# Designed miniproteins, single chains, continued (4): the designs that were tried, part 76

Each design is a single chain, and the fold is of that chain. pLDDT is the mean over its residues in the fold that is shown.

## One batch from the design tools (miniprotein)

Design m14613
Fold by ESMFold2-Fast:
Order: C-alpha cells, then sequence, then structure tokens
Structure m14613 (fold): chain A 72 residues (1-72)
C-alpha cells in the first residue's frame, strides 16, 4: 500500500477539521476514521522500509483525531 494513500487520508482528515463538521455524530465518525487509519498506517509501518514515514503520518492522524474530538 503506497505511503501516498495514508498522506491523502491525513490531508482529508485535516480538511474536514478545517471546514468544521455540522454535527457531533459527524465529528465522532471523522475522529474514529482518523484513529483507524492511524492504526493501519502504524501496523503497516512495522513491516515495511517506509516505517518512519508511516509512523509519522500515524502521529499526524492521531493529532487530527484529537483535534476533532476537542470540538465535541
Amino acid sequence: IPVSYYRKMRDGARQLHDQGLPSREDLEEAARNAEITARNARALGSTTPASQLLNHIADELEEVARRLREQL
């Protein structure tokens, strides 16, 4: 799975945070999706030479998820 996929997911999560989501349910779902994507990136990072990049993207996705949950 290309690192570019996880970068795109990170960028999408950041965009949703920047735009503001209209409901608590939408915020919770966006946060959960970012958290799941971060876990998947970190798990993939343990098995590939791109591990440092994938772990960095996972950290950024976890930060976006935290920011989304702060809006709740």
Scores: mean pLDDT 78

Design m14614
Fold by ESMFold2-Fast:
Structure m14614 (fold): chain A 81 residues (1-81)
Amino acid sequence: KEELIEKLKKILREAFKKYDTNGDGTLSKEEVIKMLTDRFGLSEEEAKKLVDEYLKEKGVDTISQEEFIEFALKVYEELKK
């Protein structure tokens, strides 16, 4: 169970690096939406809603690697239902 979460975190870190095209250690809203549509099969509208809600809740305009991992794990749990 814990091993599965560790493997998932590793995959998420690699995905973050792939979509962090400018190498600044953050993802824009548009980059996160693209990853959610490409990797998790979400619609653009659904991905945008989730990202907008997260950014509003945290009071930030971009997502750091740690914030991204937290966010992606939350999305993964929602998809399991």
Scores: mean pLDDT 74

Design m14615
Fold by ESMFold2-Fast:
Structure m14615 (fold): chain A 53 residues (1-53)
Amino acid sequence: AKATSPEEAKQIIEASGGKIKKALITHDPTGPGVARAEQVANVLKAAGVEVLG
């Protein structure tokens, strides 16, 4: 599954019923992309998902 926002990431995790245990985050090293990737990573970590990348 692909999420482009923290809200989408949370919805995907909840819908999976704990099936998602690892996630890879990719982003451009510039401005908004870094901040968004960090927000998504925080949502994943809060849900107990291992963040890769």
Scores: mean pLDDT 68

Design m14616
Fold by ESMFold2-Fast:
Structure m14616 (fold): chain A 60 residues (1-60)
Amino acid sequence: SAEEIAQELYNTFLKSIKNKAARDVVLKWIEEEVRKNPKLSEEEKEKIIEILRQLADSQP
């Protein structure tokens, strides 16, 4: 599901980054890669990106 994909991407690439500015740069690159993935529907891409942004923003 989009939620599982977003959680996997967050855990792999974003969760360990404590610096918000660095996390935002990596998040932007992940968003571009998600948008370029031909195996995902446009609806799934939007949902994955939305969940990733919420997960990144929820970190203290």
Scores: mean pLDDT 81

Design m14617
Fold by ESMFold2-Fast:
Structure m14617 (fold): chain A 75 residues (1-75)
Amino acid sequence: SEEDKKKFDEEVRKLNAEYRQRADKLWEEIKSATTDEEKNEALKKLVELQREFREKAISIAEKYGIPVEIYEPEE
């Protein structure tokens, strides 16, 4: 249990590091964009990256049997 939690935390840390590296490259594209079209394209890629990594995070949590509760304030 404690070892599994440490492994889970380590997997999530690695996933976050990968996300950061890819996101930083996209932020460089956004900052270096000379047109709104280029900037919007890079932003769309960033949103797609966020979705991809969110799915990976959920899969890791499921792998370790850790319940992931999404806090959704409806009010």
Scores: mean pLDDT 78

Design m14618
Fold by ESMFold2-Fast:
Structure m14618 (fold): chain A 63 residues (1-63)
Amino acid sequence: LTPEEKLALYVYKHVLRKIGEFNSLEEFRKAFDSSFPEKEVDELWEIYLKGQELGKKYPDLFK
């Protein structure tokens, strides 16, 4: 995995473990306080979705 892919998988794994699954950007945005700019939350959502896709392709990477 590239460093970017490792980060995406890490973010997805930790969000899933600590907060749970998000089915929409709206739910994801509510998990972050007002100190986070909307642009940064949207970028994290993209990373989350990339990590989810990687987790489906490579389930062993969750070990």
Scores: mean pLDDT 72

Design m14619
Fold by ESMFold2-Fast:
Structure m14619 (fold): chain A 77 residues (1-77)
Amino acid sequence: DEETKSVINLVRQVAKIAGLETAKKLLEKFGIRSEMVGDELVIDEEDAKRFVETATPQEVARFVGEVLREIGRELDK
């Protein structure tokens, strides 16, 4: 549950820094559905929970790596 919230919060930071579309595409790479509602990205909590419950530590590391890569790209501009 805390891990699911951490995943959602990391993606919210990507959305704030790199944009909603970048965050949505990142989630799609990991099979997590999301919808843009106004200026907010609504993330499917069950998809995020499934990812956390089924992902290997290596898959979680890849997810975090993608988050850091997208944030880094935006900050390097």
Scores: mean pLDDT 80

Design m14620
Fold by ESMFold2-Fast:
Structure m14620 (fold): chain A 81 residues (1-81)
Amino acid sequence: AAEALARARELRRRAEAYDGLAEQAEKSAELYRKKAAENPDKAKEYLELAQKGEASAEQMRERARELRDEADRLEAEAAAA
């Protein structure tokens, strides 16, 4: 019970950290899209970096969701004990 609750709290902290990393990646992707518009000679390279950042952010958001789902399961187990 106590161990499950402690682990659930840790998973929620990790999920919050992943959301923070996702936000940073999203902001970087926005910057690269702006640079692509301002630098036609390097537009392809900047767009590829933007797309990579966006994909990375989506993966981090998905990981945060998985961690919260696991935390919810552990909290349910603790409540059942």
Scores: mean pLDDT 87

Design m14621
Fold by ESMFold2-Fast:
Structure m14621 (fold): chain A 82 residues (1-82)
Amino acid sequence: SRKLLEEQIEELKKKSNKEAQKLIEKILKAESLEELKEILKESTKLPSGNQLLVLETAYLVMSLRGASSEELNELYDFFKSL
């Protein structure tokens, strides 16, 4: 449900360091898959655990906005290529 996804995003923010929290805020404002990919590139400077928190937030935001399985797979494949 939408409420559960929103609660998961808040938990991801709580677990994130200050730099990852800034990237999560950028994800919430991003309007396209290409903007999300740029934010994921920025996340490569973070510790691996925080990179995963940023990725998971992007996934949840895309899911909340009705993204297709193809778009979600493209996001994960892009992250794995970094």
Scores: mean pLDDT 83

Design m14622
Fold by ESMFold2-Fast:
Structure m14622 (fold): chain A 73 residues (1-73)
Amino acid sequence: ADFEARAKALGREPAHVALMAANQAGLSEAVDAIIEGMAQGKVREGLRKAAEIARKNGQDDVAKVFEEAAERV
């Protein structure tokens, strides 16, 4: 069960998808928030902070990706 759950997560890891979206959008502060969240074991908090950064920069579509990723972590 744990192995299959981890294999599924490795193929569709929400934090990795969010990090790619942040890099493609040029949101350096959002990239930093996600990386710091991952490093500290606070991935959900990092993703939520990245979503707030994206919304402040007018990138609501990117913010939705981060919010959805946070719900899946």
Scores: mean pLDDT 76

Design m14623
Fold by ESMFold2-Fast:
Structure m14623 (fold): chain A 80 residues (1-80)
Amino acid sequence: SEIDELLARLDALEARIDALVQQAIAQGDRERAGRLVLLGASVGVTRLAVLFARRYNDRALFERARRNLERVEAELRALE
């Protein structure tokens, strides 16, 4: 389903961000680590929005969550 696809993308994104946070910490790059931690927080909030949209059949919230996911993916690519 579309929801399962978004949740899978969020899981992959969270795992990628966690790996990059560990790398930034190992390199002593505190500024990059901080930016990545905030992106991880955005993934968590987006996941909550997807689950809420599923629970209440809220299509508008689902589309907003999808746009937020795409924005986080773009921001992560710029940090790689």
Scores: mean pLDDT 88

Design m14624
Fold by ESMFold2-Fast:
Structure m14624 (fold): chain A 84 residues (1-84)
Amino acid sequence: SRLEEIQRLLDEAEGNYQKGLTDPSTALESFQKSRDAASRLAALLERYRNVESKLLPSELAVLEKAKALEKQSEENIEALKKKE
């Protein structure tokens, strides 16, 4: 359940990020979905950290990846807005 939820959010964040890179017609929407999924994943993992005082090394790696995806998606959103 916990691993399935983490993996689902990670797949959503990564999948939408890749779609943003490959499909210009939906790029803004895809990066927004990636940012939102990555933000939700980071928040979920931080809640687990607060309850258990630490994350597993694999969960910590996912948290860092989620934070990176959120930042990268935000940067791509800003770049696209400058063109409009």
Scores: mean pLDDT 85

Design m14625
Fold by ESMFold2-Fast:
Structure m14625 (fold): chain A 92 residues (1-92)
Amino acid sequence: MIAELIREGAITATSAGIMAIGAQIDKDEGDRESARRLIEEVVRIARELRELGRLDDALSLYEMALRVARMLGDEEMARRLEEEIRRIREEQ
């Protein structure tokens, strides 16, 4: 129960950061390179969660990164993230 609250807090904080970058892009403001770097950091955390067997948490972070990649129009990044999401879902 307490561990679940800590998990939700970490995911919420990461989500808020991604959403803030997305909002700047939507306003024709924002550093696309900084957004790409943030996606890479989120993917790294998601991979660590997957290695720990926390598939639901990893999936949530990959889905958030995918949304930002799509907003950036980065089709290559989006495709890679979709493949990772597919693999995690196949493990469930």
Scores: mean pLDDT 68

Design m14626
Fold by ESMFold2-Fast:
Structure m14626 (fold): chain A 59 residues (1-59)
Amino acid sequence: SKEQIRELILEESGLTLQFLLNWLKYRLTGDESYKKQAEQLQKKIEEIQEELKRLLAEY
């Protein structure tokens, strides 16, 4: 439904911001914990993008 698509887009946007912040912190500090967190966030983003792709294929 359109409401489900909207909710997933908002969730993806929030996770993408968190991914960018952790990736930037990793690049500035070299702290591997930020890289690990960014990689976990990237996997969640990819899962949401695959779900969005399936839903949008209906249109």
Scores: mean pLDDT 86

Design m14627
Fold by ESMFold2-Fast:
Structure m14627 (fold): chain A 65 residues (1-65)
Amino acid sequence: MIEEKKKKAREIILKTGAVSDEGLKKIAEELGLSVSTIRKIAEEVKLPVEEVAKFVGEKLREIGD
């Protein structure tokens, strides 16, 4: 199903950190999704990862001081 393919794309992007056009195109071809769909998923993943990284960084600074 398309939703399962989108979930797999999100997991691959998170694990590989693929943000280049070539990386996203390869994921799209492998999963049978459009490159535009993969790019949207990458953008969605980037925002939560940045939020989590910021939160963890702030907590580590609090503990490390």
Scores: mean pLDDT 67

Design m14628
Fold by ESMFold2-Fast:
Structure m14628 (fold): chain A 70 residues (1-70)
Amino acid sequence: STSAALAARRLLEAVEAGRPDPELAQRAGTAGVSDGALTPEEAAALGRAAEEGDSKRTAELARKMIERAG
């Protein structure tokens, strides 16, 4: 799944730059659910973590998405 993997990598790069971007998290969550890399509950948790500025949680969910997507 190229869409989910690319979206997750973009989000992870933003988090590593000190910017857990909620818009990138929303796009990654949508792609992850569509591609089967995330459950809807995990996508909702990803969006909340990014909105709260929780870089650790946002990165954990992005890495999980990359791992599952290949």
Scores: mean pLDDT 83

Design m14629
Fold by ESMFold2-Fast:
Structure m14629 (fold): chain A 80 residues (1-80)
Amino acid sequence: MKERAEEEIERAERAIEEAERVLAANPEAGLEAQVELGVAQLSLGVAKLLLKKGDYEGALEMARRAIEAAERAIRLAEAS
């Protein structure tokens, strides 16, 4: 379980890095894209905290939410 949570956190970190690059390439990206990136960053922070506390299921869930938010940020930025 811990390994799976760590893998999803790594996937979330990569998804956020991609979202940051896409938003940087699209400076006219609206507030909604920026809010979703913020949600992704916050969710990743919570996932890392839960991993440290030994809550591997919570860490996995928050990492998945971070990935979903990063993907929404990318779609919104590209739609701008």
Scores: mean pLDDT 87

Design m14630
Fold by ESMFold2-Fast:
Structure m14630 (fold): chain A 94 residues (1-94)
Amino acid sequence: SKARELIEEIVKLVEEKQGPEEAEIARRHYEHLLRLAEETGAVELFVRFLELVKKLLENPEMPEEELEELKRLSEELLEILRPKAEAERAAREA
């Protein structure tokens, strides 16, 4: 899976910059988001988001156009994934 490959690459970059504890938090976070993306049909959108996150971690001086795309994708993913995440949380609390 392209998404799983990108998550592994992002986790390695986080470990290099912020250490193993932050890398483990990032792994859990992105794996959870991948599951939600798979359940909502948003995997292609999530892959593009991960590509831009990786690019930002490799070079913080990302072009403005790509930074705007990352912001847009982040907002779009939040809108798609949040209702599913809230529904799963509600089901566990019931």
Scores: mean pLDDT 83

Design m14631
Fold by ESMFold2-Fast:
Structure m14631 (fold): chain A 57 residues (1-57)
Amino acid sequence: MDELIASLPAEYQEEVRKYLEEIGDDSGIAIAEYLSKKLGVSVTEAIKMLATQDFSV
């Protein structure tokens, strides 16, 4: 999971780590849920962004 966090823009990496620690889950789905909330996109779209490493909205 560290590799997924490292693929995020630097400004999101610290926020994601804190979020995952707070909820007690380090899954890719939890990361996608964070991005979904942060960017205002669906969880499915956030998963696609993680897979393509394209965070343009």
Scores: mean pLDDT 74

Design m14632
Fold by ESMFold2-Fast:
Order: structure tokens, then C-alpha cells, then sequence
Structure m14632 (fold): chain A 89 residues (1-89)
């Protein structure tokens, strides 16, 4: 149900935050690229779940909140990955 989707989306966001911290510690470009790709996949799944939640009018604002959090993490990851490529590439 909707509560299960909310719990899954929160778990995916926690996973994304963990992957972002690992990306900050990456020592090689190959390691960074693998972490970045996994992070993007987790964020895409989070946004997909948020869009499903937004189909329920009572969950619309919660779904929007999840999308905004996912977008914020994607921006942080993109900026970090650019910096890593400049430093290690």
C-alpha cells in the first residue's frame, strides 16, 4: 500500500545519502563512476515511487517532498562527480 511505498522511498533516500558519502571518499575515477551510477539508479527509483504516491491526492505533498529531496541529492552528486573527474581524471 501507500505506507509501504513511503517507507521504501525513505529507505532509498537513506541509501542515496550513504552512496553520496562513499562517493566523497572515492580514491579512483572507476570507483567514483560506479558509485555515481548506482546513486543515479537509486534516485531514479525514488522519484518513480514518489510519482506513484502523487497519484493519491492525500499524498501529493509528501510525493513532491520526496522528489525535491531526490533532485537535491542528484545536484549534489553531479557537482561532486564533476569535481572528482577534474581531480582524478
Amino acid sequence: GAEELLKEAERLLEEAERLLKELQKAKTLDEAEKLYEELKKVLEETMKLARELMKDPELLLRGIGLILRAIGLEIDADLLMKKIKEKLG
Scores: mean pLDDT 88

Design m14633
Fold by ESMFold2-Fast:
Order: sequence, then C-alpha cells, then structure tokens
Structure m14633 (fold): chain A 114 residues (1-114)
Amino acid sequence: SSLKEEVLELIDEIESLVSNEEIKILLEEIKEEIEKLELSKEALEEIKKILEKTLEQLKKITDQAERDLLAAQAAKEVGKILLKEAPDDIEIINRLIGLILRAIGLELDIELAK
C-alpha cells in the first residue's frame, strides 16, 4: 500500500504543474484506475520511476505547453503499464485503451500548436 500511495502522490504533484484541463482529467482517471487495479510490485515500481522522472523534468520546465506535453507522454506510458496488468475484462481493457488513445491525442494537439 505504501508504494501505491507514493505513486498516487506523484500523480497529484504532476497534476499541480499541468495547465491543460483535459490532461488533468486524464491524470485523475489514471489515478482512479491505479486505486482500483491489483498492480504487481514491479508494475508500481516502473510507474513510480516514470512519474519521478517526469516530476523532476516538469519542475525545470517554465513553458506551460512543454509541461503539458510531458505530462501527456507520462500518462500514455503509465496507461500502457496499466493495460499490461489489466484483468481479462473487456470493459476495463476498453477503458484503459481509451485513456491511452486520449493521451496520444493530447500529445498530438499540443505538438501541432507550435
């Protein structure tokens, strides 16, 4: 439970540095999935490493769009790990695929807004 709590706290810190409302909503939905899913210690440690690296990079970035882009990329990578850990349940699988596709769409939207 301690490792899961650390992961959820990292998501909250990342969300506080994000300005795009759709990315904030995406991060909250990912947080809810992490709370609901039975995740292996290995998966939680992988997620934690992604989030810690993302948070460290976000703290050094002053551009809002660059921060939002990095957060969307982190959401996509975390979503992929959640999908790998998902039970054989089509509703859960479809929901996680939806989160990954939304993260990809947000990355593309931000990158095209040059």
Scores: mean pLDDT 89

Design m14634
Fold by ESMFold2-Fast:
Structure m14634 (fold): chain A 70 residues (1-70)
Amino acid sequence: EREEFREYLRALVRGEEVEDPEKALAAGREVAPEFRRRMEEIAALREKEGLSDEEVVALVERMYEELIAR
């Protein structure tokens, strides 16, 4: 589910523990390989431009929505 994946992303970006890590991780595994590639690009952009954790999560969520809407 999207909500599980979003919580996983937020926890991962903030370094927080996920209440159900296996379920959240499974939701993340269903994402296309191209999304992981885009996450690497967003991580590089974060380092380059000093984006906040919330901004990074928002960018990743938008990319996820674009990929699954396709």
Scores: mean pLDDT 60

Design m14635
Fold by ESMFold2-Fast:
Structure m14635 (fold): chain A 87 residues (1-87)
Amino acid sequence: SSSLVQQINDSLSQAEAALKAGDIQAALDYLEQAIVLASKLSDQSQKQQYAQQILKLGKKVLAASETLEDILRAIGVILQAIGLQLD
């Protein structure tokens, strides 16, 4: 739905803003939310496109992560995004 797409776009925008601000935990929170929302999409092509965007941003968050907890969360985001592309 358009509402679901708006929520995904908002979460991704907030994740990118948090990453630019150096707030890795907030960026991860928003990426995890984007994954949950994207998993609810019925259109497979749109789901795959959002999965690619989440994967790209997740890799940037992983590169900026310094703690083991943040690294593991970022890897989790990347793996879930790959899973969405295969779904």
Scores: mean pLDDT 89

Design m14636
Fold by ESMFold2-Fast:
Structure m14636 (fold): chain A 61 residues (1-61)
Amino acid sequence: SPLQALLAALDTDGSGRITEADLMRVLGLTPEQARQVLADFSKTGTGNGFDYAALARAAAA
């Protein structure tokens, strides 16, 4: 799915984890924006899906 492809792109080390550094490298986010994206991931329950709107909002700011 498009969401799985995006998650794979964000997981630059292949560990199955998305870090602040991964978000900064892939999306060009600031540390503040990367932390917000990770917080939004936690709210959406990462294992049950992905809040693409939250990610898009963080990338735009």
Scores: mean pLDDT 61

Design m14637
Fold by ESMFold2-Fast:
Structure m14637 (fold): chain A 75 residues (1-75)
Amino acid sequence: ADEKGGREGARAILEYARRTGKERLTPGEIAMAARLAKGDGASAAIGAAVQAKEEGKETLTPEEAARLAIEAARS
């Protein structure tokens, strides 16, 4: 995913957190947030979920997950 996909993935993750009222998200919930993303944003959000699992993170703040989506789009 490109920079626009990363930002859209980040937006979708933050929107999911706002709708659910969750202060922390599991990698599985980050993957679910991908369903709210448009275009390449879904791939970026899924990339964030994969990276979080590889880093051994059980839960992340929505802001941390959003940053991972941007990083995944650049990787």
Scores: mean pLDDT 81

Design m14638
Fold by ESMFold2-Fast:
Structure m14638 (fold): chain A 72 residues (1-72)
Amino acid sequence: MLTVNRALGLGSQGISYADLGEKVGLEYTKKALEIAKELEDLGKRFPESRTVSDLSTKEIREKVEKTLKKLK
């Protein structure tokens, strides 16, 4: 239960940083990617958080890729 709540919190924070990366600057994009890596590790170590971690990581990475494509 606690691990799923941690995954939800990290996912929300990572998505917020990905949005800030698009609007404010790439420093936030970097923070979003670091959170995505932490979520991937959490999902590997605690299978009960896997679904939440995968969904949040996918959204973070998609937002980051969209931001980076616009800058090239």
Scores: mean pLDDT 79

Design m14639
Fold by ESMFold2-Fast:
Structure m14639 (fold): chain A 94 residues (1-94)
Amino acid sequence: MEELKKAGEEFLKELEELAEEAFRASPVTGHELREGIEEIKEALKEMEEDPEKGLKKLKEVLQRTVERVGEEMRPKVEELAKKMVETLEKLVKE
């Protein structure tokens, strides 16, 4: 669980950096990504109690976040989301 928590914290930092970049491109896209980050934080917290359930929730939240961000930022958000899922799945061993 310590590795899972560490990976989650690292990805949250990358998401915050991406949110800052998104706000420079469009305030709307930045706000949408910030909303996604809050939902991602909740999913990561749930993973501390139930890794499989939390991972399922995280996948749903990441998919919605990718869908709601503007075209300019979507490829970067999608790439980070894919990396998060791949890394966290290996740690959870879904």
Scores: mean pLDDT 80

Design m14640
Fold by ESMFold2-Fast:
Structure m14640 (fold): chain A 88 residues (1-88)
Amino acid sequence: MSKEEIVARIKEILVKHGIVPETASDEEVLAAAVAIAQKFRAGLFPGLLRSAGLDVPEPIEIPDTVSEEKLRAALKELDPVGARILGL
């Protein structure tokens, strides 16, 4: 899978769950994804992004308007294995 395909898939997941707007940049998309992983301690996910050759930005602050259920649902799609290990 190309870097562009990975970022596009992550963006689709985050937009679907209302975490980022459709206008979000690739950097904002990755920053939001790593923020979700950090919140739930899914430590394998940033490593997976780096192994795919992506630069992993610092996590952003997730807006209070996004429910924790939506964040969990997004993490299950982003990192299904890590989510299962965490009991999510």
Scores: mean pLDDT 76

Design m14641
Fold by ESMFold2-Fast:
Structure m14641 (fold): chain A 66 residues (1-66)
Amino acid sequence: SYSYVVGAYVALLRGNIEAALKSLQLAAKEGNEVARETYEKASELLKQGKEDEAREVIEKGVRELL
């Protein structure tokens, strides 16, 4: 849903990566493939402790979806 993509963008602007990922995961469950790929890549980077790289991946994915 577009509303979940907007939610991810707002969470990112507030510096809340975890909330941004939850919104992207919900968009992915509704069939948004770009949101799914963004969620999977960013989640993997966060598991590796690469928070800045995860943030950049989320920003790029959200820009593509808006």
Scores: mean pLDDT 82

Design m14642
Fold by ESMFold2-Fast:
Structure m14642 (fold): chain A 76 residues (1-76)
Amino acid sequence: MAKEELIKAVEELAELLEEYYMSRAKSEEEKEEIRKKTEELKEEAVKALEEMELPEEVLRELAEAVRKQVEALRAA
């Protein structure tokens, strides 16, 4: 459960970052770069998280930290 929560939070963060920067992009090239970087970071983050063998309590704490970052970005 905790690992799934962390992966979900990271995926939501990646989606928000893409939407946030896409809405602020001034050119087609900038939008394409944002899309590519966001997708690459999402893939790398999910892969790294799936390989993590941390205690459930630590995974929950990380998920909460990422969730707070998501909320902060939504507020920005």
Scores: mean pLDDT 77

Design m14643
Fold by ESMFold2-Fast:
Order: C-alpha cells, then structure tokens, then sequence
Structure m14643 (fold): chain A 99 residues (1-99)
C-alpha cells in the first residue's frame, strides 16, 4: 500500500537526520521547519515506515502511519485528522525541505 509516515516532536537536528537516512534508503522526505518540525516520509514499505516510527517513539516523538489513506498506527497521541493535516501541509508547502 501507499505509505505516509508523519513524525512530530523531533528536534530539527533529529528530523533532518531521519530525512537524510530515509533518502539514502530510497524513500522521499519532506521537512517543514517550524517551532515544532514536521517530517513526512513517503515511498517506504510498511515495515520500513514502522521501523522509523518505532525509533521516533523511543526518542519521545509522535508518529502516525497512514496506509492507502487510512491511519494504521499512532504513537504519542497523534490523531488521524491531525496526521493527515500535517502530511498535507508538509507535502504541499513550497518552503518544505525535500530529501
């Protein structure tokens, strides 16, 4: 299925590190720099997306995995509505850094 992984609550430094690792592994990443950075990773398998989500959760971040438009997993209380809004913002904002 088409995966969209949304990560919030990472520092900007950690979000950039995640984005670079994702890009190196053949995924795509969009990072919206704000007071709370939003990182969106696409092009991952569900297993790879879950690995990133689990690492982010251990670091105290929030994660939401959307597969084919449906929320399948959430860490840190990120709702489906919030996750979808953040994903749309990061994927459409021209100011987002793309990896």
Amino acid sequence: GKTVLVLTGLSLEDARAFARIAARRGMRAALLESEEPVLVITGASEKEAMLFANIAEVMGAKAALIVDGELVKSYGGLSEEEAKALAERALTDPEAERF
Scores: mean pLDDT 88

Design m14644
Fold by ESMFold2-Fast:
Structure m14644 (fold): chain A 100 residues (1-100)
Amino acid sequence: MSPFERLEEEFERLLEEADRIAAEAEEAIREGRLEEARELLERLRELVERLRELLREMEELTGDDPEQIKRLVILGVRLIALEAEAFLIERRIERLEREK
């Protein structure tokens, strides 16, 4: 396994974990479990930071390989989507906390 492929595998694993945590946070919000939703959001934020670090390392390894560049772009887009989801989760928690 190349260094790039190793980092890509770790990135995919962390994305799957982040997607699971985001889904759990959405469920907690729907059920009014705002304290649990906050704790899940903090874990999601930690995973986002780790994903940013991995993406930076992968970018340094990519060089001129067009296939690796394409994979890096796709992973970057997925990270941006996850960051947007985390932002929306935070905004929903804040809104509901203000209504109680």
Scores: mean pLDDT 85

Design m14645
Fold by ESMFold2-Fast:
Structure m14645 (fold): chain A 71 residues (1-71)
Amino acid sequence: SAEEELIKKIKELEKDAEGFVKSLKDAEMVDASKYPEIAKLLEEYAPKLVEELKKRFPNMKSGYAIPKILL
């Protein structure tokens, strides 16, 4: 399923959360509030990745950004 594929992808990214987020310097980001189900999966399976995303993109209206490449 799409959810299982996404979980697999985010678990892989969690292994190098800092490196992945560093690669997003010019990437298109979306407000996490627009995709609450995806935000929930990130927080459950990739908490380290979430902290790096918050650190790099702190000025979002919801306080948290998701890269569009995860959508």
Scores: mean pLDDT 80

Design m14646
Fold by ESMFold2-Fast:
Structure m14646 (fold): chain A 80 residues (1-80)
Amino acid sequence: MKTMALVEISELGRKNLEKLVEENPEDQVLAEVYNKLKRWTEEKTLVPIEEAIEVLAKAAEHFKRHGLPKPLITVTLHRV
């Protein structure tokens, strides 16, 4: 069975992340992470768990670098 992840960013998390992207325009990885999380949340996209882990790990690293509290992201695992 394949494990898929539904990754959703809260409205507050999205606004905080959008502001962080605007304040750090040179951080292209942060912008890529924001765009993926935004798209996945809006489209209710099920993604392979491996891709979800990679994006969330990059998000956590960049949030730590910029002094944000833990991201307001929920992850629901689906076996298909």
Scores: mean pLDDT 76

Design m14647
Fold by ESMFold2-Fast:
Structure m14647 (fold): chain A 65 residues (1-65)
Amino acid sequence: SAEGQLEEALRRRDLAALARVLPQVSDEFLANAVKFLRQVDREDLADAILSLLSPERRARVEALL
């Protein structure tokens, strides 16, 4: 699944794999992933996700936080 590919890319810290999977994952799932990463003090991974999103998509994801 795209969600499973996102989790694997985050676990490996593979930014290229992250960039490839992000368009396939819902905004709601990304918001939940960002929330979770912030809760477990992984702001580096949360920021990596957000930095790879377009400004418009980032605004949509952040509205769900």
Scores: mean pLDDT 85

Design m14648
Fold by ESMFold2-Fast:
Structure m14648 (fold): chain A 68 residues (1-68)
Amino acid sequence: MAEKLKQAEEYEKKGNEAYEKKDYKLATDYFSKALQLYEEAGSPLERINEVKKKMLESSLKATKEARK
C-alpha cells in the first residue's frame, strides 16, 4: 500500500514538472497514472479530485495546442 502511494506522489510531481514545461500531453499522461495509483492506494476523495482536475486542465490545454 505505501509503495503505491509513493509512486502516485512521484507521478504527480512529474506531471507538475511537465505542466510547468508546457508539455501538456506528457503532464496529462503522468496525472492519469498518478490518479490510478491514488485510487488503488485508497487515497482520500479530495486528493483524487485534485489530481483529476489537474489531469483535465492539462488535457484541455493539450487539445487547444493541437488546434493551433
Scores: mean pLDDT 80

Design m14649
Fold by ESMFold2-Fast:
Structure m14649 (fold): chain A 64 residues (1-64)
Amino acid sequence: EEEKASEERIKRARENYKKAVEEFLKNTDDPEEKKIIQDVGEAFELIFDAISKLEKERRERRKA
């Protein structure tokens, strides 16, 4: 139950971030700003991946 809630929260946060990025990119024509958002997006993807790995390891530890 908690595991499912955590996975759903991570998925929702990622979708919300993706939506915000798409809206920002749609409203800006500045290539410098687009590059900054792309770099920030890459950093956030790494954070989401790290959180997902931690949750997976946490689940495996609980089963052991």
Scores: mean pLDDT 73

